# Designed miniproteins, single chains, continued (4), part 9

Each design is a single chain, and the fold is of that chain. pLDDT is the mean over its residues in the fold that is shown.

## One batch from the design tools (miniprotein)

Design m12268
Fold by ESMFold2-Fast:
Structure m12268 (fold): chain A 119 residues (1-119)
Amino acid sequence: MLLQAARRGDVELVKELIERGADVNAQDENGRTALHYAAREGRVEVAELLIKAGADVNAQDKNGRTALHYAAREGRVEVAELLLKAGADPTAKDKNGRTPLDLARENGHEEVVELLEKA
């Protein structure tokens, strides 16, 4: 439920689930957390709530990807900036040896490229 709420950007449901003791670091069958989905979909307010609730900003899924990899791949500038401020590792490599910067360049997301080159 938390991962689906995070993917949809359902701020009030995410808030309620956290207050009821949902595990913010719970992983699905692909090893992805709610923060991975919030980052992929550009859900800034949800990502902020998850980080404040103790989400592991450097959690890796089964592909070795962090939330920052997904923010970079999808061009989610505001989420990428939030993740970097929260201590996300911009040098983390996925199972194909790609960093968030590599994914941003591969997908033509120039604003995220500029952000990651400064990190």
Scores: mean pLDDT 91

Design m12269
Fold by ESMFold2-Fast:
Structure m12269 (fold): chain A 79 residues (1-79)
Amino acid sequence: MEKKYEEILSDPLKQKILDLIAENPEGLTAAEIAKAVGVSQSTATKHLNELVEAGIVEKIVDAKGNTLYKVSEEFIKSM
């Protein structure tokens, strides 16, 4: 588990994305994340999908149909 997180967090962009999401416990859209880290929404979504597959971030759909990304409860408990 630890090795997998270290590998993902060795990417400076993924680290910035994770830090940003961790500071926003209500969750952020891919567009908000893309703007904050200075990449396209497609690039942000690719990195977010890798973080979701790793179990670090969870993907939530709100009542309005917006896709939000949050730090997973499992990852928070592993800290």
Scores: mean pLDDT 76

Design m12270
Fold by ESMFold2-Fast:
Structure m12270 (fold): chain A 152 residues (1-152)
Amino acid sequence: MERERRERALEVVAELGRLIRDRDLTIELLDLVHEGKYKEALKLALDFLLEKLETQKLSEFLMQHPGVPLELTTLRLILTVLKLAEIAGVKLSEKLKKAKKIIEDTLAGRISLKEALEELRKLFNIPPSSDEENLQKIAIEILKEIRELLEK
């Protein structure tokens, strides 16, 4: 039965809705998940987030939480999309699995944010820049790779 898969997908989409400044997108994603349309939900989330990442600064579309660095909110966003991809049946590459592990370890406090950003930057062959620019480019590369795997 799809009940456990749907419950996990609802939790992941609810987390995405807490991270972004778009209520209408969140409602549409929840509706798709309630209908068992996990791949369609993933595609909608990827299309929206890639457009925002390519046209806006992180602070313009991500929710600001008091005392939480924007970098941690961005890592939570990336992890949330990776989890939605797995629920949708996307087989993550070794590179995406390594990225997921680095992000999980960072959010659990096992590695520093600085170390995580350096490891992720090197993993995706991104030239050194500001932490915000590096994170935005990391997010774009991860989401593009998920989209390529979804289209397969």
Scores: mean pLDDT 87

Design m12271
Fold by ESMFold2-Fast:
Structure m12271 (fold): chain A 57 residues (1-57)
Amino acid sequence: ALYRALKDQPALFPGHLAFKKGELLELLKRVNENFWYARSLKTGESGYVGVSWLEEI
């Protein structure tokens, strides 16, 4: 499923995905209720994202 980033996120922690508001992310795995593993369609990079920062499209 595809999601849109609601906010900018820097890669402050190992394994976290850096993205900008409005970027499209492909869901790869639901890790838990708060964090998913996703891929940026812009950069091709994968990492952890906070679920509350994503909007399904």
Scores: mean pLDDT 79

Design m12272
Fold by ESMFold2-Fast:
Structure m12272 (fold): chain A 100 residues (1-100)
Amino acid sequence: SKEEQIERLLEALFRYLDKDGDGVIDKEELRAMLERLYGGEEVSDEVLEAYLKMIDKNGDGVIDKEEFREMMLAMFGENLEALKEFLRAVMGEEALEKLL
């Protein structure tokens, strides 16, 4: 289903960003993701802090899987095509193709 595809893509993106496999995404991993999304443009501390305020509900300075899922669903809703384009920009075409 569409819902199952969305959950699968979110799971894969989280695992891609969580390079050390500790189950959280840190501030610098988030910055790197946003910089890829903006075509390699430098992401300001103001933009990064705005995203962190939306995502980091418990204020611990890291993003857990549930906080990440909530943010992504807030950004994309049920728009599977927009989510696919986001993953393509962050992970690259080859990684996205293997998820479909």
Scores: mean pLDDT 75

Design m12273
Fold by ESMFold2-Fast:
Parts: C-alpha cells; structure tokens; sequence
Structure m12273 (fold): chain A 70 residues (1-70)
C-alpha cells in the first residue's frame, strides 16, 4: 500500500540519518536517502513539521508514523 511504502522509506531514511546522531531529518536528507518523490516529501513535512523549520525531530517522526499507521 502507499502508506506502507511511506513508512518503509521513512524508516530507511531515519536509520541513515541516525548515523549523525542528531535526532533530526531534513527534506534534503529524506530526498537523498529514500525513493520518495518531492511531492510525497512535501506532504510528509506538511503533516509532521509543525514548526515549519524544514526539519523533523524524533517526536514529529513518531507522530507521523502513528498517523500513517491509522
């Protein structure tokens, strides 16, 4: 399903970004470390990035995954 693909690609990108141990992922990192389109990434950030800073932290990521699993 589309949601399953989003979850898998997000998990993959998050694991790659975790090598930096920053606990944050940017739009650029998600674009470079996933098979998601720019449109899909924009929708993800629109849903998760409540502060509009172009970054998703651990809490925003957990919220996003929860929403995608619903």
Amino acid sequence: SKKKKLIEELDKAWKLADKDKSGVITKKELLENSNLSEEEIDEIFKLADKDGDGKIDNEEYAYLIQKLRE
Scores: mean pLDDT 73

Design m12274
Fold by ESMFold2-Fast:
Structure m12274 (fold): chain A 122 residues (1-122)
Amino acid sequence: SEVQRLQEELLAAARMGDLERVRELLADPRTDVNAQDPDTGHTPLHLAAGTGHLEIVRLLLEAGADVNATDKNGRTPLHLAAATGHLEIVRLLLEAGADPDHKDNRGLTARDLAAQRGLDVS
C-alpha cells in the first residue's frame, strides 16, 4: 500500500541520513512518524539516533516521534544513541523526555551501555 511505502521510505531515509527526504515524508499527513520496522521494531527515531543523524533526530522529535518507543529487544532510541556513543543525541533525547532508567530485555539501561563505552550520559 502507499502507507506501507511511506513507512518503509521514512525508516530508510532516517537510517541513511537523508535529511531532505525525511522532511518531505513528514510533510505528508499519511506518514506515521512512529512507523516500526516489522523485523526489528525500530522506529525512524531509533534508526536516526543509532546512526548519529542529529538533525533527523531533531526533525522526528518536532514531528511528534515517541522518544520512549521500544524495539523488539525493549531498547529505546536513548539505548541506541548511548550504545553508539552519540552524546549530542543522548543529550537531545534526555531533554525531550527520554527515560534514562528504562531497562532493555537484557536488564540494561542507556547509562549501563554508555558506561560499557566509558561515556557519561548525565
Scores: mean pLDDT 90

Design m12275
Fold by ESMFold2-Fast:
Structure m12275 (fold): chain A 60 residues (1-60)
Amino acid sequence: GPLTAVATADYTATNAIDLSFSAGETLTVLGELDDGNVVATSLSTGQTGVVPASALTVTG
């Protein structure tokens, strides 16, 4: 199933497909992209978007 991750840093979306989040938010990782980004859904907002994998830690 999808992985659970916690944001380790604040991120502000710069593109329409990107997701904004704050450090400490919980996200569900849906898939990995080949450029170091992931597709994730915020559990706080329910929004899905592209985020840098480096801003997340997978909690399992």
Scores: mean pLDDT 78

Design m12276
Fold by ESMFold2-Fast:
Structure m12276 (fold): chain A 125 residues (1-125)
Amino acid sequence: DIPKEKLDEFIEDVRTRLAGETLTPLHTAAALGDLELVRRLLAGGEDVNARSTPSGLTPLHLAAMYGHLEVVELLLEAGADVNARTDLPDLGLTPLHLAKRYGHEEVVELLLKAGADENAKGSWG
């Protein structure tokens, strides 16, 4: 369990890092690892492949970046595009790239099992 003070700091870090992005409630729930909220939002008809503006981040990108294994599983079961790419000029990052970058080994393994292209490259090659 995360203490309220540490949770508040984590939420503010997420907001600061994602500053300038237009996010859906599903993006925020996925970034925070709120499995039950993700489940409720998907049941309510939220687009599992919704893209942020301007970066084109999907909920799966955020769950993978923050290492939320159970949220990644739920999003993939709901039809998330495992190979979705960001719209950043020099990046084109997939959820697999973010999971690898941030050291979330169990998420990396799950994404590969779900059909992630391990040879996928962004604009840099």
Scores: mean pLDDT 77

Design m12277
Fold by ESMFold2-Fast:
Structure m12277 (fold): chain A 76 residues (1-76)
Amino acid sequence: QPNTKGIASFREAFRIFDKDGNGYISAAEMQHVMTSLGQEPPTDAELDDMIREVDIDGDGQINFPEFLTMMARNMA
């Protein structure tokens, strides 16, 4: 997709907030990442809905592909 440059910015923001360096961020960190990217931060209810969209295994942590899926779905 032509928006690869935007994805690179998302990747860098994700890595900054990935405190553990393990390739995952918490749901709380998701709000901070969106704010840092100039996006509207989701409310707690909106964040819960986003997490449901990616159907994670209940570990409460979001990897980069899941993060991109959530961003693409909620930005559209």
Scores: mean pLDDT 67

Design m12278
Fold by ESMFold2-Fast:
Structure m12278 (fold): chain A 60 residues (1-60)
Amino acid sequence: APPESARGVLYTVEPGDTLASIAARYGTSVAAILRANRGRILDRRRLRPGQVLVVPVSLA
């Protein structure tokens, strides 16, 4: 289903990705990603390929 808000980017995790590398790519922090996905990430210690994350970014 499409997101109900436009204040973030949906990112699909790829093999070998980490929360830190994703945060660095989008100029945000691991803590901000975890807050945006509080109810959606069950196993934040290990990301699964194909898992969708909400990354809180400001796109110009």
Scores: mean pLDDT 67

Design m12279
Fold by ESMFold2-Fast:
Structure m12279 (fold): chain A 127 residues (1-127)
Amino acid sequence: DLLAEAEAGDLEGVRRLLAAGADVNAADAFGTTPLHLAARAGHLEIVELLLATPGADVNAADIFGITPLHLAAAAGHLEIVELLLRAGADVNAADLVDGRTPLHLAQSVGHEEIVELLLEAGADPEA
């Protein structure tokens, strides 16, 4: 299962499943994709591999409107935030719970370098 391998950090398992035709955008019952799980867990090489896969949705939103960028920003994974932004992640994506953006999550946890990076990428501090 591509979701399980992405969460576990099994880079070779992810590579094998994608080569076998696994859907890079596979979603569970909550709309969680491999990119959500790899971004949350800090698996940089898996995030790189998923984003390099044709058709990968960098802006996949789960049932709460949470994107991979929300999860990477909340978890403090600076290099993954950089990769997602370069891949076209929506810096101002708002969740459906409280309208929180990746910037709001980075600010609430105190990830100052990620806050600076998101603002440089066009995050709206008034959102």
Scores: mean pLDDT 91

Design m12280
Fold by ESMFold2-Fast:
Structure m12280 (fold): chain A 70 residues (1-70)
Amino acid sequence: MKEELDREIDEAILLIQIAVDKHFLPKMTKEELEESLKRLKELYERAKQLGMDNVAADIEKLIKEIEEKL
């Protein structure tokens, strides 16, 4: 469970970071941004519960970037 969740979080972070880095945020719809934000908040809570502080910090940074674009 934890190993599978860790992999899922890593893959999600990588994909979202690629999207953010390519300036996808200004090209995403409001609905897509809200969906991404909701998913990131869920992953953030799980990362915090598992003590994955580095992962949680990365997710928090992405949440802030998306919130600034909404």
Scores: mean pLDDT 67

Design m12281
Fold by ESMFold2-Fast:
Structure m12281 (fold): chain A 116 residues (1-116)
Amino acid sequence: AERAELEERARRRDEEGRTELHRAAEEGDAELVARLLEADPRAALLKDKEGRTPLHLAAEEGRIRVVKVLLEKSGELAPELVNAKDKEGKTPLDLAKEAGHDTIVDLLLRHGADEA
């Protein structure tokens, strides 16, 4: 029952196309991110109206702990997640570099982010 509720919450989109996972990632709620990903790891790949995944938002906002949780709990999906492009063609790595979040840049590169 609780797992099914978390799976629905991880996939349910608001008017901006954002899920609860997107909001938790932007706000830095690593514990909620972990719970939602345990229910549905593939929810990490869901894009909002701007084409952004939860990892894009966490990387832009400098949410180091959320980035670590997303990369760890995504497992085999991590290379797809780190190389996902938004509607402007930007990856989480691009957003982290633009925002000056060096720790997140290092984390993304260690998890298969393309440097080119």
Scores: mean pLDDT 84

Design m12282
Fold by ESMFold2-Fast:
Order: sequence, then structure tokens, then C-alpha cells
Structure m12282 (fold): chain A 68 residues (1-68)
Amino acid sequence: LNDELAEALANGDVEKVRKLLEEGADVNEALPLLTALQYGHKEVAKVLLENGADVSLLPEEARAMLEE
């Protein structure tokens, strides 16, 4: 992840995350889905999933958060 994507993930900035993914940020590099879930940003996690994030890389507890 570059610094901009990491900050957007931590801040729950859905629009910024969406923009960075459109600009070519790798949805699976450095586990952005896990980062979003660790900070409790479910809407950001949904955007990552819409862009092909791999849920199989998540620990069981993080996967459970997606089902809630």
C-alpha cells in the first residue's frame, strides 16, 4: 500500500479508497481488507470486496465481521 491508501483505510474514507483503487492501487497488496476491518470500517471493506479483495487471506475473526 502507498501512504495515501493506508491513511484512507485507517480513516474510513470510502470515497478516497474508491478513487485510489480506480487509479490502480492493488486491492490485495498488504491486505487492505484486513486493515479496514481492524479499524472497524465496514463500508471501506465492502468497497475493497467490490474491487476483488481476497477474503481467504483473512483470519476467522475478521471474516466473521463481514457476516455481521
Scores: mean pLDDT 75

Design m12283
Fold by ESMFold2-Fast:
Structure m12283 (fold): chain A 64 residues (1-64)
Amino acid sequence: SLIEEAKKALDEGNYEEAVRLAQKAIDENPTAEAYTLLAKAYFRLGDLEKAVEAMEKAIKLMRT
């Protein structure tokens, strides 16, 4: 799945690829998990504003 591919890219340090895969996952189905992966990838790239925006989306999608 795109989620598993994004996780693997993050684990391997391929942060730009992780962003692409997380974006594709969001395009298919916007989930908290996909936005969390996007936020982690942006944080690793130093795109703090985009990381915060992605995390805010993830929090809004959580049902707690």
Scores: mean pLDDT 85

Design m12284
Fold by ESMFold2-Fast:
Structure m12284 (fold): chain A 113 residues (1-113)
Amino acid sequence: GPSSTPEKISLDGATGLHFAAIIGNLEQVKKDLAAGEDVNAQDVMGYTPLHLAASRGHLEVVEELLKAGADVNAQDKFGYTPLHLAARGGHLEIVEELLKAGADVNAKAVLKV
């Protein structure tokens, strides 16, 4: 059913899909992916939407991005993968989903828990 179009919030340096992932807006993530947004797009820091969702603890967004073909082993400009960011944030359920999706536990980034 039609709902009122929500106003979008602007974040400096975030793309549409990056923004939806960082705030945990699952419906906007689905909409952006359906509109042909690149699930593996990198921002100025090399963050993919999966990095941002994993760092913020948005499990359902992580699951939707992985379903859309997100690169579970994508590295930011510092060599951090989504697994490293989820572990640093203490998001154990997201760590489990990333490992299930084939995340490399031996990636060269430093884990900060």
Scores: mean pLDDT 76

Design m12285
Fold by ESMFold2-Fast:
Structure m12285 (fold): chain A 76 residues (1-76)
Amino acid sequence: KEMEIGARAIAEYLVEKGYVSEKDLDYTVDTIVQTNKKEGKFPSETIKRDLIALVGEEEAKRAIERGLEAVRKYRE
């Protein structure tokens, strides 16, 4: 549940910035969720690395922060 919320926030950020198309939003969310579940972490090391490869270090950091903030707000 929290992992899905964080993954969606990351994916939505990537769509907002034009790195991912809107039609691929749900696919991107699922990919992040499955990878993070496999590694037992949010964000996982694999997702951090893949985001850096896709958007660069600074944008990857911003995407991850959006995910962490969404999880934090959900937990209150």
Scores: mean pLDDT 81

Design m12286
Fold by ESMFold2-Fast:
Structure m12286 (fold): chain A 120 residues (1-120)
Amino acid sequence: SLADRLRALIDELAKSTDPEKQQELVREIRRLIEEGADVNARDADGRTLLHYAAEKGLPEVVQLLIDAGADVNARDADGRTALHLARENPDKEKAEKIVELLKLYGADLSAVDADGRTAE
């Protein structure tokens, strides 16, 4: 599916250290979104592409997904939002950029996951 291809490209982008390859992967992600991928499609864990982009620390992909109509407050099977996942990313600079983007586009800071952890 388009969503499965997008998840694979997001994983490849997160692993890439080559700036030219990163640009090519971002262009391909944009193209698949423009082809009509359902950016709000959920996998078996209830996760959307926004959850994956936030977890992987990809602020440019987070922006593309938000621009395409991604639900900023979508909750996975554990009640976690993209904001919860962004805060756990070890790259603090990328985590901060994603947190700022999510807050700008209406992320619920009071959301509580199944473990009682807030997104704030």
Scores: mean pLDDT 85

Design m12287
Fold by ESMFold2-Fast:
Structure m12287 (fold): chain A 92 residues (1-92)
Amino acid sequence: DLDETILRALLGDEEARKELAEKYGIPVEVVEERVEEFKEQVEELRENEWEFFRRNRELLDPSPSALRLAALVEAVLEGKSREEALAAARAA
């Protein structure tokens, strides 16, 4: 399952990023770089028709982790707050 710590780290939780770094044995700087890469990917989706992402969501792996990540990205593209995006991911 996609750990809640990963979702929080993607949304800017500094403590979650430190916990993720310790868990995977990588530097915090690498976690921060991965989060920035994720933000750039989300902005690229935002510049394209986000309905395209939504319409093709059913083609994603139906695993809980993939569904939670898809819900998180959709919430971010809709301009929801960090708390609302986390709630959407947990509900998926």
Scores: mean pLDDT 69

Design m12288
Fold by ESMFold2-Fast:
Structure m12288 (fold): chain A 101 residues (1-101)
Amino acid sequence: PPSTSRQAILDRQLFEAARRGDVERVRELIAQGADVNAQDILGSTPLHLAARMGHLEVVEVLIEAGADVAAVDALGETPLDLARRAGHEEVAALLERALAA
């Protein structure tokens, strides 16, 4: 595999932690300099993954760290769109409030 920078490794680990709902690991990676607004090959941010998986605490931590709640993926979908489609009502309600603030 090609050589990967420290930043790319941190960003990849943040995507994995957000998908798993690992709140402590998300906080640790942000403290180490992971980019909360990094995009994967589909334009998805860590917030998109946490919202799709229904990880409420991870969504809260990412928003506090400056995640763009209005970010769109390559399909034009926001984290709110993904939470709604997956039926994660508490996450959807939090994202709606964050967008209105």
Scores: mean pLDDT 86

Design m12289
Fold by ESMFold2-Fast:
Structure m12289 (fold): chain A 62 residues (1-62)
Amino acid sequence: ELKVGDLVRALEDFKPKSEEDLGFRKGEILRILEILDEEKILAQSVSTGRSGIVPKSKVELL
């Protein structure tokens, strides 16, 4: 189960569907800032510093 503060890796490329979404490429490392619901997290890219909403299904724990 994902928790706040965890580092996760992007499993695939993700293009934002809204301005609140965080776009990323496969292999990007993200830090979980908040668990929003059962399907979504708020995360920040470690490499770019950008933050946004990320589907849990698109990331895995490091």
Scores: mean pLDDT 85

Design m12290
Fold by ESMFold2-Fast:
Structure m12290 (fold): chain A 79 residues (1-79)
Amino acid sequence: FKKFDKDGDGVITGEELKEVLEELGLNPTDEEVQAVIDMIDRDGDGKITEAEFVAVMGMPGDERGFERLIKLVKEIMEK
């Protein structure tokens, strides 16, 4: 969870997202990580601001948002 913005710059990159997902026991490809990013911001420059991320996941620290992210990644990987 605190790994999402571990450098504290308010931006979550695809590389940071991939690292968090790998720590959760998922093994997404770069394409799957990009698909997750596209689902969150849809205007896709490969980066997610903290504000965009919390808008999709809800309030900061929302456990439901984190579970939603995991489910989304698993569905993308299964496809």
Scores: mean pLDDT 64

Design m12291
Fold by ESMFold2-Fast:
Structure m12291 (fold): chain A 76 residues (1-76)
Amino acid sequence: SAEEEAANRRLFGLAGSPDSPEVVAELRALLESGLADVNYRHPIEPLAGLTPLDLARRYGNEAAVALLLEHGADPA
């Protein structure tokens, strides 16, 4: 659905954001809602095929990495 796609896009964006209390709180709430797919693959170049976990690792958002793994993100 459009709502699920919006949640997936928001999760992806938050994972690539700086580690701040506001980002962590929104990320946690979004993951706990079950609306977003934790293993979502971005559909648009140049980030096509990247997951939220890929972005969190790339940008050093350690809180996002921990939250994503806790919620079933594929570490591969």
Scores: mean pLDDT 80

Design m12292
Fold by ESMFold2-Fast:
Structure m12292 (fold): chain A 90 residues (1-90)
Amino acid sequence: VQEELKAKAPEVAATYAAEAEAFKDDPKLKEAAELAAEAAKALAEGDYEKAAELLLKAGELAAEVAEELGDPEAAEKIREQTTALAEMIK
């Protein structure tokens, strides 16, 4: 299902990056968005291991900021999405 991963995973990574950008007034969210963008690029290049690792790092940073802002629901959603996507990429 690599064709499905290439089609869906970059879109999901972009959605997650866009959600991180919604709070881009925070340096951690900026870093999370940058890591998510690099993950999408690595995925497009076929470097699935790097894409998965970058996505997990980005998701954790974004989730930490969501928790700091008092939105643990968003934090769980971000972690769930990035973990599932990273597992699909591996």
Scores: mean pLDDT 71

Design m12293
Fold by ESMFold2-Fast:
Structure m12293 (fold): chain A 91 residues (1-91)
Amino acid sequence: MEELIEEAAELTYRTAYRVALEELGLSEEEAERLGEKARERVKELARKAGSEEAAELLLEAARAALEGKVEEANRLMEEAGRVAQEAAAKA
């Protein structure tokens, strides 16, 4: 789980940084800040979920986003959130 969370967080940072610079036209400083927020959010969500399925969906979302597949990444991120909420409700 920890390796999966760290990989998802790192890919999420890279994706958020790229999107901030290339698509949103933000400064490097703002892109770094957005990347760090995204990284911490993914780590928080994955740890709260306590679910390997949610962590796998977060990793897939990060990979899709890094490849520029924004719609697929958003869909996977929403699914990860739902799985995390269901796991929390069962705990």
Scores: mean pLDDT 73

Design m12294
Fold by ESMFold2-Fast:
Structure m12294 (fold): chain A 55 residues (1-55)
Amino acid sequence: MLARAVKDVPVDTPSVLAFKKGDILEILKEYEDGMLVVEKDGRRGLVGKNAVEKL
């Protein structure tokens, strides 16, 4: 499932994937607390669902 970033996320922790607004991400898993496992350019990390728009 694809999603588009709605805001910039800087690299703050090893578990958080950095991206820019407008980047396309693949959603691999969604947790009940609103966290997503996403992949971009072969790298995976966590992001809050408030940072992306599902396509």
Scores: mean pLDDT 75

Design m12295
Fold by ESMFold2-Fast:
Structure m12295 (fold): chain A 103 residues (1-103)
Amino acid sequence: EEAAKAIRFLYEAGAKKGNADAQLELGRMYYYGELGLPRDLEKAKEWYTKAADLGNAEAQLELGRVYDELGKLDEAIKWYQKAVDLGNKEAEPLLKEVEEKKA
């Protein structure tokens, strides 16, 4: 637990300094409930949004997944499309799935 708190603190420090990779990892910690944290979808969305706005394609994919879980299909499509446009191939089947849910 102490090691988990130290790792989380380091990612929080990097994320606050504008490191997109640290923001992505902090978002994942909240999304999956890692390192002793309870799952927190709103905090995950906050950190993924910061990383995605910096052009991180993986964060754009993860943000699309958060919006899909929230039933915000238009936002999910938007973020999956941005991830596909940056070459994230994992976003392609997720984009198709959300488009089928909306149709």
Scores: mean pLDDT 84

Design m12296
Fold by ESMFold2-Fast:
Structure m12296 (fold): chain A 79 residues (1-79)
Amino acid sequence: AEQARRDEAGVLFVKGKKALDEGNYEEAYEYFKRALDLLGVENAPEVARLAAISYKKLGKTEEAERLQRLADEAVARRG
């Protein structure tokens, strides 16, 4: 179960990064959001950061800042 979740999240992360690189910000956000739903921000702050970047590109600045803060806080708790 855990391995299957990580494998699916990995596939979603790769697809999200490709969409982000191609300028498909809405699609990128959807892939990163699905990966975060599987892993959680605490286990994948890098995915939350990319989701925040995608939201910022879509003009959703407040939502992007909230996701970025959650990612930064998760990284700080790991240190």
Scores: mean pLDDT 81

Design m12297
Fold by ESMFold2-Fast:
Structure m12297 (fold): chain A 67 residues (1-67)
Amino acid sequence: MEEVVGDLPELIRRAREARGLSQAELAERLGVSRATVSAWERGRTFPSPELLRRIVEVLGLETVPTP
């Protein structure tokens, strides 16, 4: 199994799917394009520290999320 510590693309994809969000819905919540979310999940583009913080907040990755 992959560890989420170093796998930001996989972490974003798994957390998004666990929340039932499409790439477009996640993009809307973050104020970016769907293509940007797709690029992050493919590891082609790395989000800025500010966008990474938003990703963590939206997906509940900063602390253990409640259902």
Scores: mean pLDDT 71

Design m12298
Fold by ESMFold2-Fast:
Structure m12298 (fold): chain A 86 residues (1-86)
Amino acid sequence: SEEEELEERLIEASFQTLDTDNSGVITYEEFKEYLDSRPSLPPLSEEEKRARFKRLDKDGDGVITFEEFKEYLEESRRAQEERKLS
């Protein structure tokens, strides 16, 4: 849908902003800065940030791919939607 295409573009823009070196991946430091810089996100503990990174880093290589980053943002959106229904 059009909404899904817009979300995809926003995710790509966010990923490209974090991937300043054009490496194609996001490091933990870049991911942490992203979480800290988002005014729309609730404040997260250091432990929660690490837990989220480890969940996304399915290969355990210490980086996040574009696909993993997209899944994270989609899951966060789903959690917000469920809260509205409750």
Scores: mean pLDDT 69

Design m12299
Fold by ESMFold2-Fast:
Parts: structure tokens; sequence; C-alpha cells
Structure m12299 (fold): chain A 68 residues (1-68)
């Protein structure tokens, strides 16, 4: 998957999950910068805010973007 497509998927899933634009932008910036530690930290914080299914979808999209 191209990084842009994976980023769009992250934004769509996160918005449906009710995350703020600030939280979405922080996760997207970490992904764009290939900062695996920052991505993991953001996903850890989201664990309390989203369903396990939504978290898994976001994590998968982030992993695809990091590997693009």
Amino acid sequence: MKQDEAIQRIREIARKAGLSDEEIDALVEAVKNKDWDAVGAHLGRLRDKVTPEQLAEIARAAAEALNA
C-alpha cells in the first residue's frame, strides 16, 4: 500500500472512532516520520479511547504506512 493511502485509512478509522483532529494529526506525523516508538506510544494512548477492533484497524494501517 502507498503511504498516502494508509494515512487516509488511519484518518478515516480514527474519525469514525471519535478521535480529535489533534490526536489523528499526531499519529499521522509519527507515521510520516517513520517514528516507530512514537506510533507505538500513540496507539497505547488510543487503547482507552477506541474499541479493540478499531485499535487493530488503526494499528494495521499504521504498520502498512510505516513499511511503505
Scores: mean pLDDT 78

Design m12300
Fold by ESMFold2-Fast:
Structure m12300 (fold): chain A 64 residues (1-64)
Amino acid sequence: SSLDALLLASADRGDEELVKEILELGKANVNVKDAEGKTALDLAKENGHEKVVKILLEYGADEK
């Protein structure tokens, strides 16, 4: 969905505020994967966005 794509893009760029707003809507899949099989959590970790990582984990992102 559009929200899933926006979640991936905002996590990749470290947009903490937008990530939180998307997850608060409760309609995005927090574990959605991009075309390369990466989740929002993977993208945030790879780019060093520590606060985004914490937000994603609070909303149920899978670390496994």
Scores: mean pLDDT 85

